# Designs tried in a protein design run: designed miniproteins, single chains, continued (3). Part 96

Each design is a single chain, and the fold is of that chain. pLDDT is the mean over its residues in the fold that is shown.

## One batch from the design tools (miniprotein)

Design m11536
Fold by ESMFold2-Fast:
Structure m11536 (fold): chain A 98 residues (1-98)
Amino acid sequence: SALERGREAAIRGVRAAGGVTGAGGAIKGIGAGMDGYLRGGPELAAERAREELERGPKVGGAGAGGGGAMAAGMGGGDSPGSERAAEEGERGAELAEK
């Protein structure tokens, strides 16, 4: 499925970053990647995920407040960040439908 491919591409990008990205940034990147995939396919998904990871909270930056989100994301449990990723994907689907 299209969403599955977008998610897979975003996850691969996060893994390639070797954990330096942080779970909060990873979740945002996945959401942006899914949104991009729905709008313009896998290339846009990769670009959007990359842009969000570069723009998002960095190690030692303002994203330090996301410690809880990072732990939840790394734990693979129920996470507020997963809701945001789903919301971003839903937004992309809505925009693609219009």
Scores: mean pLDDT 51

Design m11537
Fold by ESMFold2-Fast:
Structure m11537 (fold): chain A 62 residues (1-62)
Amino acid sequence: SEKVEELQKLMLEAIEASLTDKEKSEELIEKIVEKLRELGYSEEEIEDAKKHLLEKIERALK
């Protein structure tokens, strides 16, 4: 679905931004959270997704 592809693109952009611009990465993470909320995910599911994204960012910085 187009919405899933858009989210995947935003997640990749957030990871890439974390290497050069932490503020931009944080803004992109907030956009992802807002999009997940619009798609009808629960706050618990959104927090879990945010946790997994932050773990991927941490791994990319190593």
Scores: mean pLDDT 78

Design m11538
Fold by ESMFold2-Fast:
Structure m11538 (fold): chain A 59 residues (1-59)
Amino acid sequence: EEKVNELMQGAAAAIQAGNRAEADRLIDELVKTLKELGYDDDFVASLRAVLRREADRAA
């Protein structure tokens, strides 16, 4: 889905920029969008954990 790709790119860019607040917002939006699209809850939780870990590493 185009929306998912946009949100993933935005989250990655925010993480690279060291903007934790922006990264957190985009990660939340991505999780909501994935759940709306019917993605597996375990997969969504795993993806959230990975992105949060990357955001923490950049802080």
Scores: mean pLDDT 79

Design m11539
Fold by ESMFold2-Fast:
Structure m11539 (fold): chain A 57 residues (1-57)
Amino acid sequence: MSDEVVAELARAFGVSPEAVRRALEMIRAGASAAEIMRATGLTREQVASLRGLVEAL
């Protein structure tokens, strides 16, 4: 995933680009939604959206 896409997702979610990168890393590692939410501050719906995007790529 490009840095541009990460920055755009961060803006859409109202979080830092670092939080989006961390969430993507955790999704690829097979972490649970609850673990990702606790580590990054993303909502369950935002985690589900990122997971869907990762599966599409």
Scores: mean pLDDT 81

Design m11540
Fold by ESMFold2-Fast:
Structure m11540 (fold): chain A 70 residues (1-70)
Amino acid sequence: SMEEIIKEFKKVGDEISELAEKLPEEEREKVYKKGMELHDKFVEAVENKDLEEAKKIVEEMKKLKEELEK
């Protein structure tokens, strides 16, 4: 459901924020820029009730998180 996808987006976003705080300023800025792009796309997908697009954006957020964990 859209509600579940929104919860997952928020959870992954919080995890990314915690990881980004540990990064040097320049790298943290790049993460924030990518996060803002994904957030804007996610808001549009939710407003359009596009569940498929919202899921894809959550997958991109998860990939960003995985990159930060290395």
Scores: mean pLDDT 85

Design m11541
Fold by ESMFold2-Fast:
Structure m11541 (fold): chain A 55 residues (1-55)
Amino acid sequence: MVKLSEVFVYDEDLDAAIERIKRTAETQMGARVVDVEKLKDESGRTYARITIALE
């Protein structure tokens, strides 16, 4: 069974932030990024929801 964890990231450069998190998950945690969603909060700020699977 895999454990899923969600990470929420606010950054001006979401693509760079997402890539950084993917590398950290894959190299430091032995985990895999399974979903990435770009969203806006109620104040109009953009953020990313990143779902990580720990195997």
Scores: mean pLDDT 77

Design m11542
Fold by ESMFold2-Fast:
Structure m11542 (fold): chain A 64 residues (1-64)
Amino acid sequence: SRVEQALRLAQEQAERLGEAMRELTGEEPEVTVEQVDDNRFRVTVRTESLEVTYDLTVEQLLQA
């Protein structure tokens, strides 16, 4: 489904961000991807020193 594909892409993006944050901080990143509604995911990537949270729509992730 489109939602499953978008979730996979959101997880991949979050993992890349987590890796970058680990390099910057030297801390282990915690990555959370949650579906807020049928069309939106919330991504949170955090370490002890840094936290990044952003929302993405299914359309933004798939971009056709």
Scores: mean pLDDT 82

Design m11543
Fold by ESMFold2-Fast:
Structure m11543 (fold): chain A 57 residues (1-57)
Amino acid sequence: GPVAHPEITEELALRAARALVEKWPGLDPEAQANAEYTLDKLAEFLGISREELLERA
């Protein structure tokens, strides 16, 4: 986990998820697969489901 400012790390994760969702329609299939992997890792880091991450973003 982060050494300092856990709340800032969560906020950055939510911003990253939102940015990926906004870019999604313009991504090729390989980039979409990489983005899904990133979303899964962000959700895992926060200890929540992918669905909950997207709801919060």
Scores: mean pLDDT 74

Design m11544
Fold by ESMFold2-Fast:
Structure m11544 (fold): chain A 60 residues (1-60)
Amino acid sequence: APVLSTQELEDLAEYLGVSITSVSHAVNLIQENKTEEEIIKDLGLSVSQIENVKQLLKLS
């Protein structure tokens, strides 16, 4: 299910300094319960960047 809008993905990608494709892929890996180590290996994202993606996937 789409959890983030295209605008939210674009805003997060700009904030993190990565492509929208990388953010979208990170969302999919997080939803598949992939480990942070696996996401880092696949996308080259830092732990802090992955945590920012996870926070946006939660309802406040």
Scores: mean pLDDT 76

Design m11545
Fold by ESMFold2-Fast:
Structure m11545 (fold): chain A 90 residues (1-90)
Amino acid sequence: SNYNKGLEAFAAKNYEEAIKNFEKAIEEDPSLTGLAYYEIGLALYEQKKYEEAIKYFELAKKKFEEENTLDGKILAGIAEENIKKVKKKL
C-alpha cells in the first residue's frame, strides 16, 4: 500500500518520498487521512519545516476528533502533544 511505502520511506529518512506516498494513501483510502496527516507532520518536523508540521498535526487532530471514538481522542491527544513540542522549536 502507499501508506506502507510512506512508512518505509520515512524509516529510510527519505522524507519527501514519504510525504508523496502518504498523500497517495489519502487518495486511495480516505479513512487513513488522520494517520497520513500525522505521518506527514512527523516527516515535515524531521525536515525542520516546523510551521508546516504544526499545520499537519492540527489537521490530523481535527480528523481524529471527528471519529468520536476513544481511539480518536487518544490520537488527537498525541497530535496535540506534538504541536506543543514543535512550537518550542519556533
Scores: mean pLDDT 90

Design m11546
Fold by ESMFold2-Fast:
Structure m11546 (fold): chain A 89 residues (1-89)
Amino acid sequence: KTAEELLEEAIEELEEAIEALEKGDIEKALEYAKKALHLGVRALMLLGKEEAALEVYNLLEEAIEAAEKGDLEKAIEHLKKAKKLLEEV
């Protein structure tokens, strides 16, 4: 897969994660968020955007931790920030 295809997939997975959290499906949201983390970081690394890759990694790790603790508002905020960063590449 190209870096652009990985970015598009990561964005789609983040949209699914946000929708799952808005519906209260934490387990499904965590699956989507973890997949987005792997895809998004890999894509940014392939593009030589190491600083953006680290920022996305930190945002998605914080989102996963927030969701696991039941802080859905914080989780959604971090997922939206990560999505915006991937879209601005």
Scores: mean pLDDT 88

Design m11547
Fold by ESMFold2-Fast:
Order: C-alpha cells, then sequence, then structure tokens
Structure m11547 (fold): chain A 86 residues (1-86)
C-alpha cells in the first residue's frame, strides 16, 4: 500500500542518515535527506512515470549537492531504488 511504502521510505532514510552522519557534515546529511524527500514526493505526486525516471532525478540532484561524495550518492540511490521496488 501507499502507507506501507511511505513507512518503508521513512525507515530507510533514517537508517541512511545514521550511517552517513559518520562520513558527511551535518549540512551535507541535510542536503542529501532533502534531495531524497523531494524526489520521493515527486514520485507520490506522479506515480505513472517509470521508477527509473525518479532514480535518475535523485542521482542528478545528489551529484549537484554532493559532487565530492560518490559513495554516499550510490548508497542513497540504492536505498531509494529498494523503497520504490517494495
Amino acid sequence: SLEEKIGAFQKKVQELVRELREKLSPEDVRRLALAIAETFQEYLDNPDLPKEEYIERLRARLQEVLPDHPEAIEKAVKAFEEVLNE
């Protein structure tokens, strides 16, 4: 259900933020969390687009705000993809 997908998203973001707090500044963690939240909101507003579209939107946003953290970007994109495939 949509509520189950939102719950899974919130849990996954919390886990991701906890892991990345050790590697990223608080400001970068906030930027990463906002990019993920904005992309997920766009998915909820227009779910008829291919999931791959939102995965690429998130990757592009994260490359813009965290260009020096490719490992963090890949971890965030992977977590987001897993939530969309639930």
Scores: mean pLDDT 84

Design m11548
Fold by ESMFold2-Fast:
Structure m11548 (fold): chain A 81 residues (1-81)
Amino acid sequence: MEADELARELIERLRREGEALVASGRFSVDEVRARMEALKEEAIAAIEADPSATQDTIDYTRGEAHGVLAAAVAAAEARAA
C-alpha cells in the first residue's frame, strides 16, 4: 500500500523533472539522457529500500521509470530537430 503510493510519487516526480530538463532548453540530448538515467536509478533505489515493496512494485517502478526516461529523451531529440 505505502510502497505503491511511493512508486506513483517517484514516477510523477521523475516525469516532472524530465519535462523541466527538456523545457529549460539548456541541455543536449546526451545531457538529458545522463541526468534522467541518474534520476531513474535514484527512484529505483528508493523503492527497493522500502521494506513493504513487492517484486511487482519494483518491476512496475523500473518499467515506468524507463518509459519516462525514453519520453524525455525523445522530447529532447524533437526539440533539437
Scores: mean pLDDT 84

Design m11549
Fold by ESMFold2-Fast:
Structure m11549 (fold): chain A 85 residues (1-85)
Amino acid sequence: MDLAAIGEELIRLGEQHFKEGRLLAARTAYEAALQVGRLLKKMGDLERAKRIYERVLEGFRRLAEAGAPGAEELVERAKRELEEV
């Protein structure tokens, strides 16, 4: 099973939940995608990890703008992890 494809599907689910106003479900999907990015990084797939981190960071930024709980902390965490790729 392709981890990058799983990460992209989780990002898509997060985007869909956000559009439907389900902020906590969107946050959970983006957090799961962030975990996929971490696994890709550990496996040495830095390009796919970076792509997932960038898209997750964008999702967390939108959640923070919408006032979702804990989203500002997730933005800062995703920024730091992206800088380490």
Scores: mean pLDDT 87

Design m11550
Fold by ESMFold2-Fast:
Structure m11550 (fold): chain A 68 residues (1-68)
Amino acid sequence: MKKGERVRVTTLGVDPAQLKKTANQVGLKVVGSRSEGSKSVYILEATVDGVDLTPLREMPGVLSIEKI
């Protein structure tokens, strides 16, 4: 990812604090969140160039990651 690019992350049963911690570790900041039934949707923005999304994709309960 380039700095300033955003992704939509859909989660089920993920602790919000753990998601934020993992996002920050890979160079993403939480800029939005919403609830969709039992799921939570986060909008994450890259704070640096070259963000690797692999740690987020490998989190239990992360259902999808989509560029926006």
Scores: mean pLDDT 84

Design m11551
Fold by ESMFold2-Fast:
Structure m11551 (fold): chain A 60 residues (1-60)
Amino acid sequence: SAANNAKAEELLAQGEAALRARDFETARRLYREAAQLGSPELAAVAEGGIELADLFAASA
C-alpha cells in the first residue's frame, strides 16, 4: 500500500541516519523493518543497507 511504502521510505531514511552515526544494530533493525513493509524495490534498497551495516560492523 501507499501508506506502507511511505513508512518504508521513512524507515530507510532513519536507517541511513543510524548508519552514518555508526549505530549498525539500529540501522540493521530499521532496514529490516523497511524491507518487510515496502515494495520489492524498497526492500532491495533496505537489503543493501543491511549488507553495508553488517560489513561495517564486522570491520569495527
Scores: mean pLDDT 85

Design m11552
Fold by ESMFold2-Fast:
Structure m11552 (fold): chain A 74 residues (1-74)
Amino acid sequence: MKEEEEDRLLEVISGILAEKNALTEEEVKELEELDENLDEEGAKELLRKLAEKLGITDEEAKERFKEVEEKAKK
C-alpha cells in the first residue's frame, strides 16, 4: 500500500471511530496534540491501535473507504 492510499485508509478509520463514538476524551486530545505538532506518523500509529482495539478489520476499512471515495466523486 502506497503512502497516499494508507493516508486515505487511516482517514476512513478515523471516521469509523467517530461514527461509533468510540474515542475517549483523552484519545481525542492526543490526536489533536499530534495534529498540532504535525506528527503524522504518531497520529497514524494511534489510529491503527484504536482500529485494532475496536476490531475494525482492513476489510471493513476498505468497504468504508469505497463509500467515502464514491461520495467524494459525486
Scores: mean pLDDT 64

Design m11553
Fold by ESMFold2-Fast:
Structure m11553 (fold): chain A 63 residues (1-63)
Amino acid sequence: MDPVVERVARHELMTYAGLSEEEAEEVIRLAKEGRLEEAIELLQSHGLSREDAERIVRGIAAQ
């Protein structure tokens, strides 16, 4: 994934989902590995809806 896209995704996860930098990096890693459901579940555990979590994870995986 492009470093700029990864930086933007990390910032969005920290800002909108309330994740720590380490947790945001874990979501990005899971999505890049194709472990989409695990990434979605992690975001939902932090209070995101499934719809919002799926949108974010699919966006990361598509890059």
Scores: mean pLDDT 78

Design m11554
Fold by ESMFold2-Fast:
Structure m11554 (fold): chain A 58 residues (1-58)
Amino acid sequence: MKVLLPDGSYKEIDENDVVLEDLTPEEAKLLGIKSGKRIVGFKKPVEGARVGDVIITE
């Protein structure tokens, strides 16, 4: 899946390596996206991804 990085770029990551939470509609609106998930943890370290990164799920 694609993760939005803090520099505004996108990186592909394996969903099985991360723990995700759904964004609230309010959080998604503040970020200017329709829907998404946030990384809240890692099952395995993912290069270039960090806790708090947003995944757009349109």
Scores: mean pLDDT 71

Design m11556
Fold by ESMFold2-Fast:
Structure m11556 (fold): chain A 55 residues (1-55)
Amino acid sequence: SSAELEELKRRALLLAHRLHQQGRLDLLDTFFAELSAAKSQEEMAAVVDRVEAEL
């Protein structure tokens, strides 16, 4: 569980970096808002997976 959470946080950080590099600032703002609203690791994973699919 903790190892999975660390990998999820790493994926989120790399995804945020990629969005910034691509100039997708509106999507980056939405991504941060959705991550902040996530109440569980499962909700965080769903946000990361969905945003990655948009790249």
Scores: mean pLDDT 85

Design m11557
Fold by ESMFold2-Fast:
Structure m11557 (fold): chain A 116 residues (1-116)
Amino acid sequence: MVELVESGGGTFKEGESVTLTAKVSGVDFSKARKGWYRQTDTTPFEPVASISADGSTVSYAPEVEGRWTISVDFSKQTVYLDMKNLKKEDTATYYAVVELPNGFLVFGQGTKVTVV
């Protein structure tokens, strides 16, 4: 069974930085695409960032491009979302995701980030 254990959420001040983490188990980490989705009060459930199975290719939503970074640690089987220069509009529940080779998506339980 694929599991994602998320951490790093909380309440932050505008202009601060936070790193969300997701520990992945139950899948070959090097064979699965990984990413982050979010749900806000103003937007539907949407992709934020993704990284290829081998970690070589990344993509971002336009709202976070150039501001945030997705990365992986293969030895720790962990996905990171480095969220710099937080804005009030970044307030959302963030979900780590793993895409299995068959295209099936597995989501974490969600981590709330509140920017005040």
Scores: mean pLDDT 85

Design m11558
Fold by ESMFold2-Fast:
Structure m11558 (fold): chain A 54 residues (1-54)
Amino acid sequence: TQRELAVLALLAQGKTNQEIGDLLFISVRTVENHVSAIFRKLDVSSRTQAAAAF
């Protein structure tokens, strides 16, 4: 989704879940849910692998 792409872009920039939440005006828990969905869709298990897939 567009929101997952925004989360992935910020994650690729090295932003923490808290920083992503603050930038997108969503809770850290919502960011964590999006990160989990991104990991599942990209078949990756780490932030580094997700960033490399972006």
Scores: mean pLDDT 78

Design m11559
Fold by ESMFold2-Fast:
Structure m11559 (fold): chain A 60 residues (1-60)
Amino acid sequence: SLVEQYKKDLENAEKGIKELEKRLAETEPGSREHVRLEIALNILKAAQDYLKSKLEELEK
């Protein structure tokens, strides 16, 4: 179902955020890699918020 797909996508996004946060902590501040990881984190957090909103709509 669409609900199950969004729940799976949300779980994957949460796991991805944790992994990116770990990598960011291990990366040199001000490096290109650090900037890339910050961008990726911001994108993934936005996706997480979007998926949460969609799940709330579907579970009305």
Scores: mean pLDDT 84

Design m11560
Fold by ESMFold2-Fast:
Structure m11560 (fold): chain A 55 residues (1-55)
Amino acid sequence: SLREELRRAIFEVARATLEVMLLLVDPEASEEEIEEKVRRLNELTAREKALLAQV
């Protein structure tokens, strides 16, 4: 259902955002690792926006 997909998408974005935040405060995190996680967050956010447009 759209509701279930949207719920999952929102939680995935929230989790990915937290992961990016944790990497940004980690002095041992590489720039490549941060860029990869940001790219993933952008992908998840785009999917969430597409689902929200259907509501």
Scores: mean pLDDT 85

Design m11561
Fold by ESMFold2-Fast:
Structure m11561 (fold): chain A 98 residues (1-98)
Amino acid sequence: MDEKGRLILEAEAQIAFARMQIEINRRYGPERRMLERALEQLEEAYELATKAGDAKTLEEVAEEAERLARLAREAGDDELARRAEELAREARAKAREL
């Protein structure tokens, strides 16, 4: 496997973990620590996808960051929602540069 493929797989794993945490919080009620962990995983995925130069993976990061932002707002965590919205904007901007 080339380096780009490895970075994409690592990014996809982080996205999958974030997606799982978002879904658990959606079903069982939001827990701030789990939502913060989901954001950290998406931030790591953003870095990996940026290094890989992969627009598709960056778009996936943006989509999950928007889902996280919505859930954070529903939970009353406006600061976490703002951070997630910023990540989504950065990921989309980076994808457009590629």
Scores: mean pLDDT 87

Design m11563
Fold by ESMFold2-Fast:
Structure m11563 (fold): chain A 85 residues (1-85)
Amino acid sequence: SERRVRAAKLNTYAAGRAIDRMVREGVPASELPGLKPRKISDEELDKLAAEGQARIDEYVARGEVEVHYATDANGVKVVTSIRLR
């Protein structure tokens, strides 16, 4: 479960970064970039995931992007796609 929570946080952080680039730089919608777990501590990841989710929520509220989520059997939610609106 902890490993799945960490993967979800990495996914949220990556999604936040991808949305920022898609909106600000006009890059085409693409799959989320992979992040290596060893590059980020658990403490730092908690902060980055929270900031990433806030960024996602802001762009969705502005109507600039559409974000799709999937939930696994344990209720862990991950971003599966991001689309510019």
Scores: mean pLDDT 70

Design m11564
Fold by ESMFold2-Fast:
Structure m11564 (fold): chain A 91 residues (1-91)
Amino acid sequence: GEEAREAAEAARRAAETSTDAAEALEAAERALEAAEEALRRGDYEGALEAAEGAKKAALKAMELDPSLLLRAIGLVLRAIGLEIEARRKLA
């Protein structure tokens, strides 16, 4: 729904414009939470958008602060898992 879309937009904006690694990481974590909730509710398109946003924001956090590499990789892997599940449900 709307919550997943808002989280996806916030994460995409953080990925494109953020200069703060912690802000980008928080946006990624929030988008992953929204993607998991959307998937549970059957909003597979919202889950996919939020997971894609989370992946981009996590990669931005790692770019801004390499010390976050392991945490960012963990978020990226979770996002990929949610993208695969959402795409499978949409097929």
Scores: mean pLDDT 86

Design m11565
Fold by ESMFold2-Fast:
Structure m11565 (fold): chain A 81 residues (1-81)
Amino acid sequence: AEDLTKRGAWLLAAGRLEEARALFEEAIRVAGPDNAVALTQLGRVLAALGELEEARRLLERALSIDPNNQAARRLLAEIDA
């Protein structure tokens, strides 16, 4: 899961959004649907793709699992701006 999330983050930074999405979806599949880190990273990709409504739902779910997830809180606040 850690390797998938690192590669996904690099692809996101490189603008390879669909490839990043696939890696984060695979990370959720491997780690389970309640993995707050993978949900947050998938939310980042969806926000970058302009799918803000779906990104918001994933980030809210990540925060319901881990309320101390600073990355999810920061990104959700950015979407809500």
Scores: mean pLDDT 79

Design m11566
Fold by ESMFold2-Fast:
Structure m11566 (fold): chain A 87 residues (1-87)
Amino acid sequence: GYSYMGMGNYDQAIQQYQQVLQQNPNNVTAWRNLGNAYYNQGNYDQAVQSYQKALDIDPNNVSARNMLASSLQQQGRTDDSQQLRDS
């Protein structure tokens, strides 16, 4: 949001999801939510890693796949992003 109110809540959310994953490392929902928290912080590298882990466990997770694609686009790892800059 334009106000950026509540940005500190993402650090706490990340810690909570990491705690869940310490107890159940195969929790696809926790990996996806961890990725969402990193994405909302603008930490796209960590978001990519979290979504990739969710897909390693459940390759049919459409939500994680779509968010992984969005995170990679934000990192500039898509050919389209490079072509738009250079063409």
Scores: mean pLDDT 73

Design m11567
Fold by ESMFold2-Fast:
Formats: C-alpha cells, structure tokens, sequence
Structure m11567 (fold): chain A 66 residues (1-66)
C-alpha cells in the first residue's frame, strides 16, 4: 500500500505525518521536499484509512491511497 499526502504543509505537519507513518509496523515514511509525505508498506485497510483521513484533515492537503 502507498499513501501520498501532499499540499501546502508546515514543517510541523510534515513531521507529524512522517511520525504517524513510521508508527505503523511494516511501513516506511519519507518526506519529499517540503510539500509531500509518502507512506509505503504492508498497511492494513484500517491503518491506510486512518492515515488518509489524517492527511485529508489538514487544510490545503490531499491524501491519495494506491
């Protein structure tokens, strides 16, 4: 599973998203530039949905699950 969260993110929001992704067993989180966080790994449907909801809760950000 791959989750991309991108938009006009603050450094604090980027850090929070990366930490949320790293906190998922079997997942990796990567900050790309200053506008995107990519979370990849063996995510459960519930874990993927929670990260997607978190990303979409940030004003100016969108989360996409593939």
Amino acid sequence: TRIVIEGDLTPEQLTALALAGIGVPGATAKVVGDTRVVVEGDLSDEQAAELEAFGNSIPGATATVT
Scores: mean pLDDT 79

Design m11568
Fold by ESMFold2-Fast:
Structure m11568 (fold): chain A 109 residues (1-109)
Amino acid sequence: KLEEAMKIAAKALADAAEVIARRNGYTVTGKEYEIDLEKNEARGTARFRVPADSRLPAEGEIVVELKDIKSIDDVIKKLEAYREQARAAGLPEVAEIFDKAIEEIKKIK
């Protein structure tokens, strides 16, 4: 159950990273998610290309992660923290991604 919760979280982290990249006007070129059961971590990554601007690197990535995961309740708590941070930052689409992930995790708890 914890592994499944971490996978749901990692997918949401990757989806959130993609939305953040697109909100910044970047072109998303790749999206990945992973979990590390030995380190108790979940990670989502969005790779992007910046618009044609010689001031910025041509490519980059956004990584959103959960560290020090102790339980399914801890995954939920950490996602709730990201949800509130997204709401405060004016990113309702990101908050909705985390809300959906929290609901899915609660169903498997």
Scores: mean pLDDT 84

Design m11569
Fold by ESMFold2-Fast:
Structure m11569 (fold): chain A 50 residues (1-50)
Amino acid sequence: MQALIDQALASFEQATRAAEAGDWEASGAHGDQGVRLLAQSGDPTLGVRL
């Protein structure tokens, strides 16, 4: 679902932002959340690429 994919991408962006700010704890948490959201969505756009 697009909403879950968008939230996953937002989480990855927050992870990148946190890492750039030196907040590695927040970066790791946001990264993990993004991965979880992508897994929940079953992202067909990632699957279609294969």
Scores: mean pLDDT 72

Design m11570
Fold by ESMFold2-Fast:
Structure m11570 (fold): chain A 86 residues (1-86)
Amino acid sequence: MMNAELLVLYGEFLLYQGRYEEAIAYYEEALKIDPDNAIAWYGLGLALKKLGQDEKAAEYFAKALALDPSVKDYVGVMEGILRGIE
């Protein structure tokens, strides 16, 4: 659990830096530890969308919301952070 949360945090940091392929790797590692981690599924979707893989991104967003509808609250926080930094 703790390790999956840290991997998600690293994935978010890499997304912020525009390192999308590396962010995907960290989210995938988080999902190996906790396959039901909605934030990790959502993070994968964001990284894939940035890489232009919109259909796959939509699939992973749907999975994240199905696992935990409150993931949209975390997303709102992440969007706020990204807008606040830039």
Scores: mean pLDDT 75

Design m11571
Fold by ESMFold2-Fast:
Structure m11571 (fold): chain A 55 residues (1-55)
Amino acid sequence: GVLTRLALREAGLTPEELERMVEMYRAGASDEEIGEAVGKSPEVARGAAEAALAA
């Protein structure tokens, strides 16, 4: 939702990076792989992907 996108933008993520993270998460990529792809820590990558999927 809009609130999730705003929160992730405050974390320095673009909508395109968020979509890539969600696709990688659904494909079974590790938190480390997702983090490396968008230049974020594995913890931030996991939290962002889970928040996007829940919203």
Scores: mean pLDDT 71

Design m11572
Fold by ESMFold2-Fast:
Structure m11572 (fold): chain A 110 residues (1-110)
Amino acid sequence: MKKEKLEKFYKAAIDAFTETGQAVADALANGDVEGALKRVQEAMDKLIKTAPEEYKKLAEELKQAGIDAVRAAGEMRKGNGKEASQRMRDAVNKMREIIKKLKELYEKEK
């Protein structure tokens, strides 16, 4: 039961990460930062609502990193290219580290 709940949460977290990546790419391409933020917030709020209590903090950290990535993408379009690009990479890397931690937790459960 614990492993099945963690597996479902891990898969949902990957889906939210994928949606965030698409939202960041769209914000870079079209400059619709508000639309991208709404998509990330909706995906992440759904993830947080369905998260097991012990993983809600990780889901909230994933949400914050996703929001930071979209905001940085918006700043890149405004001409703050180098610093905004670094902040976007840092935010995406933080999301990847959270996903990696969730995978390790899932693989350790029997």
Scores: mean pLDDT 82

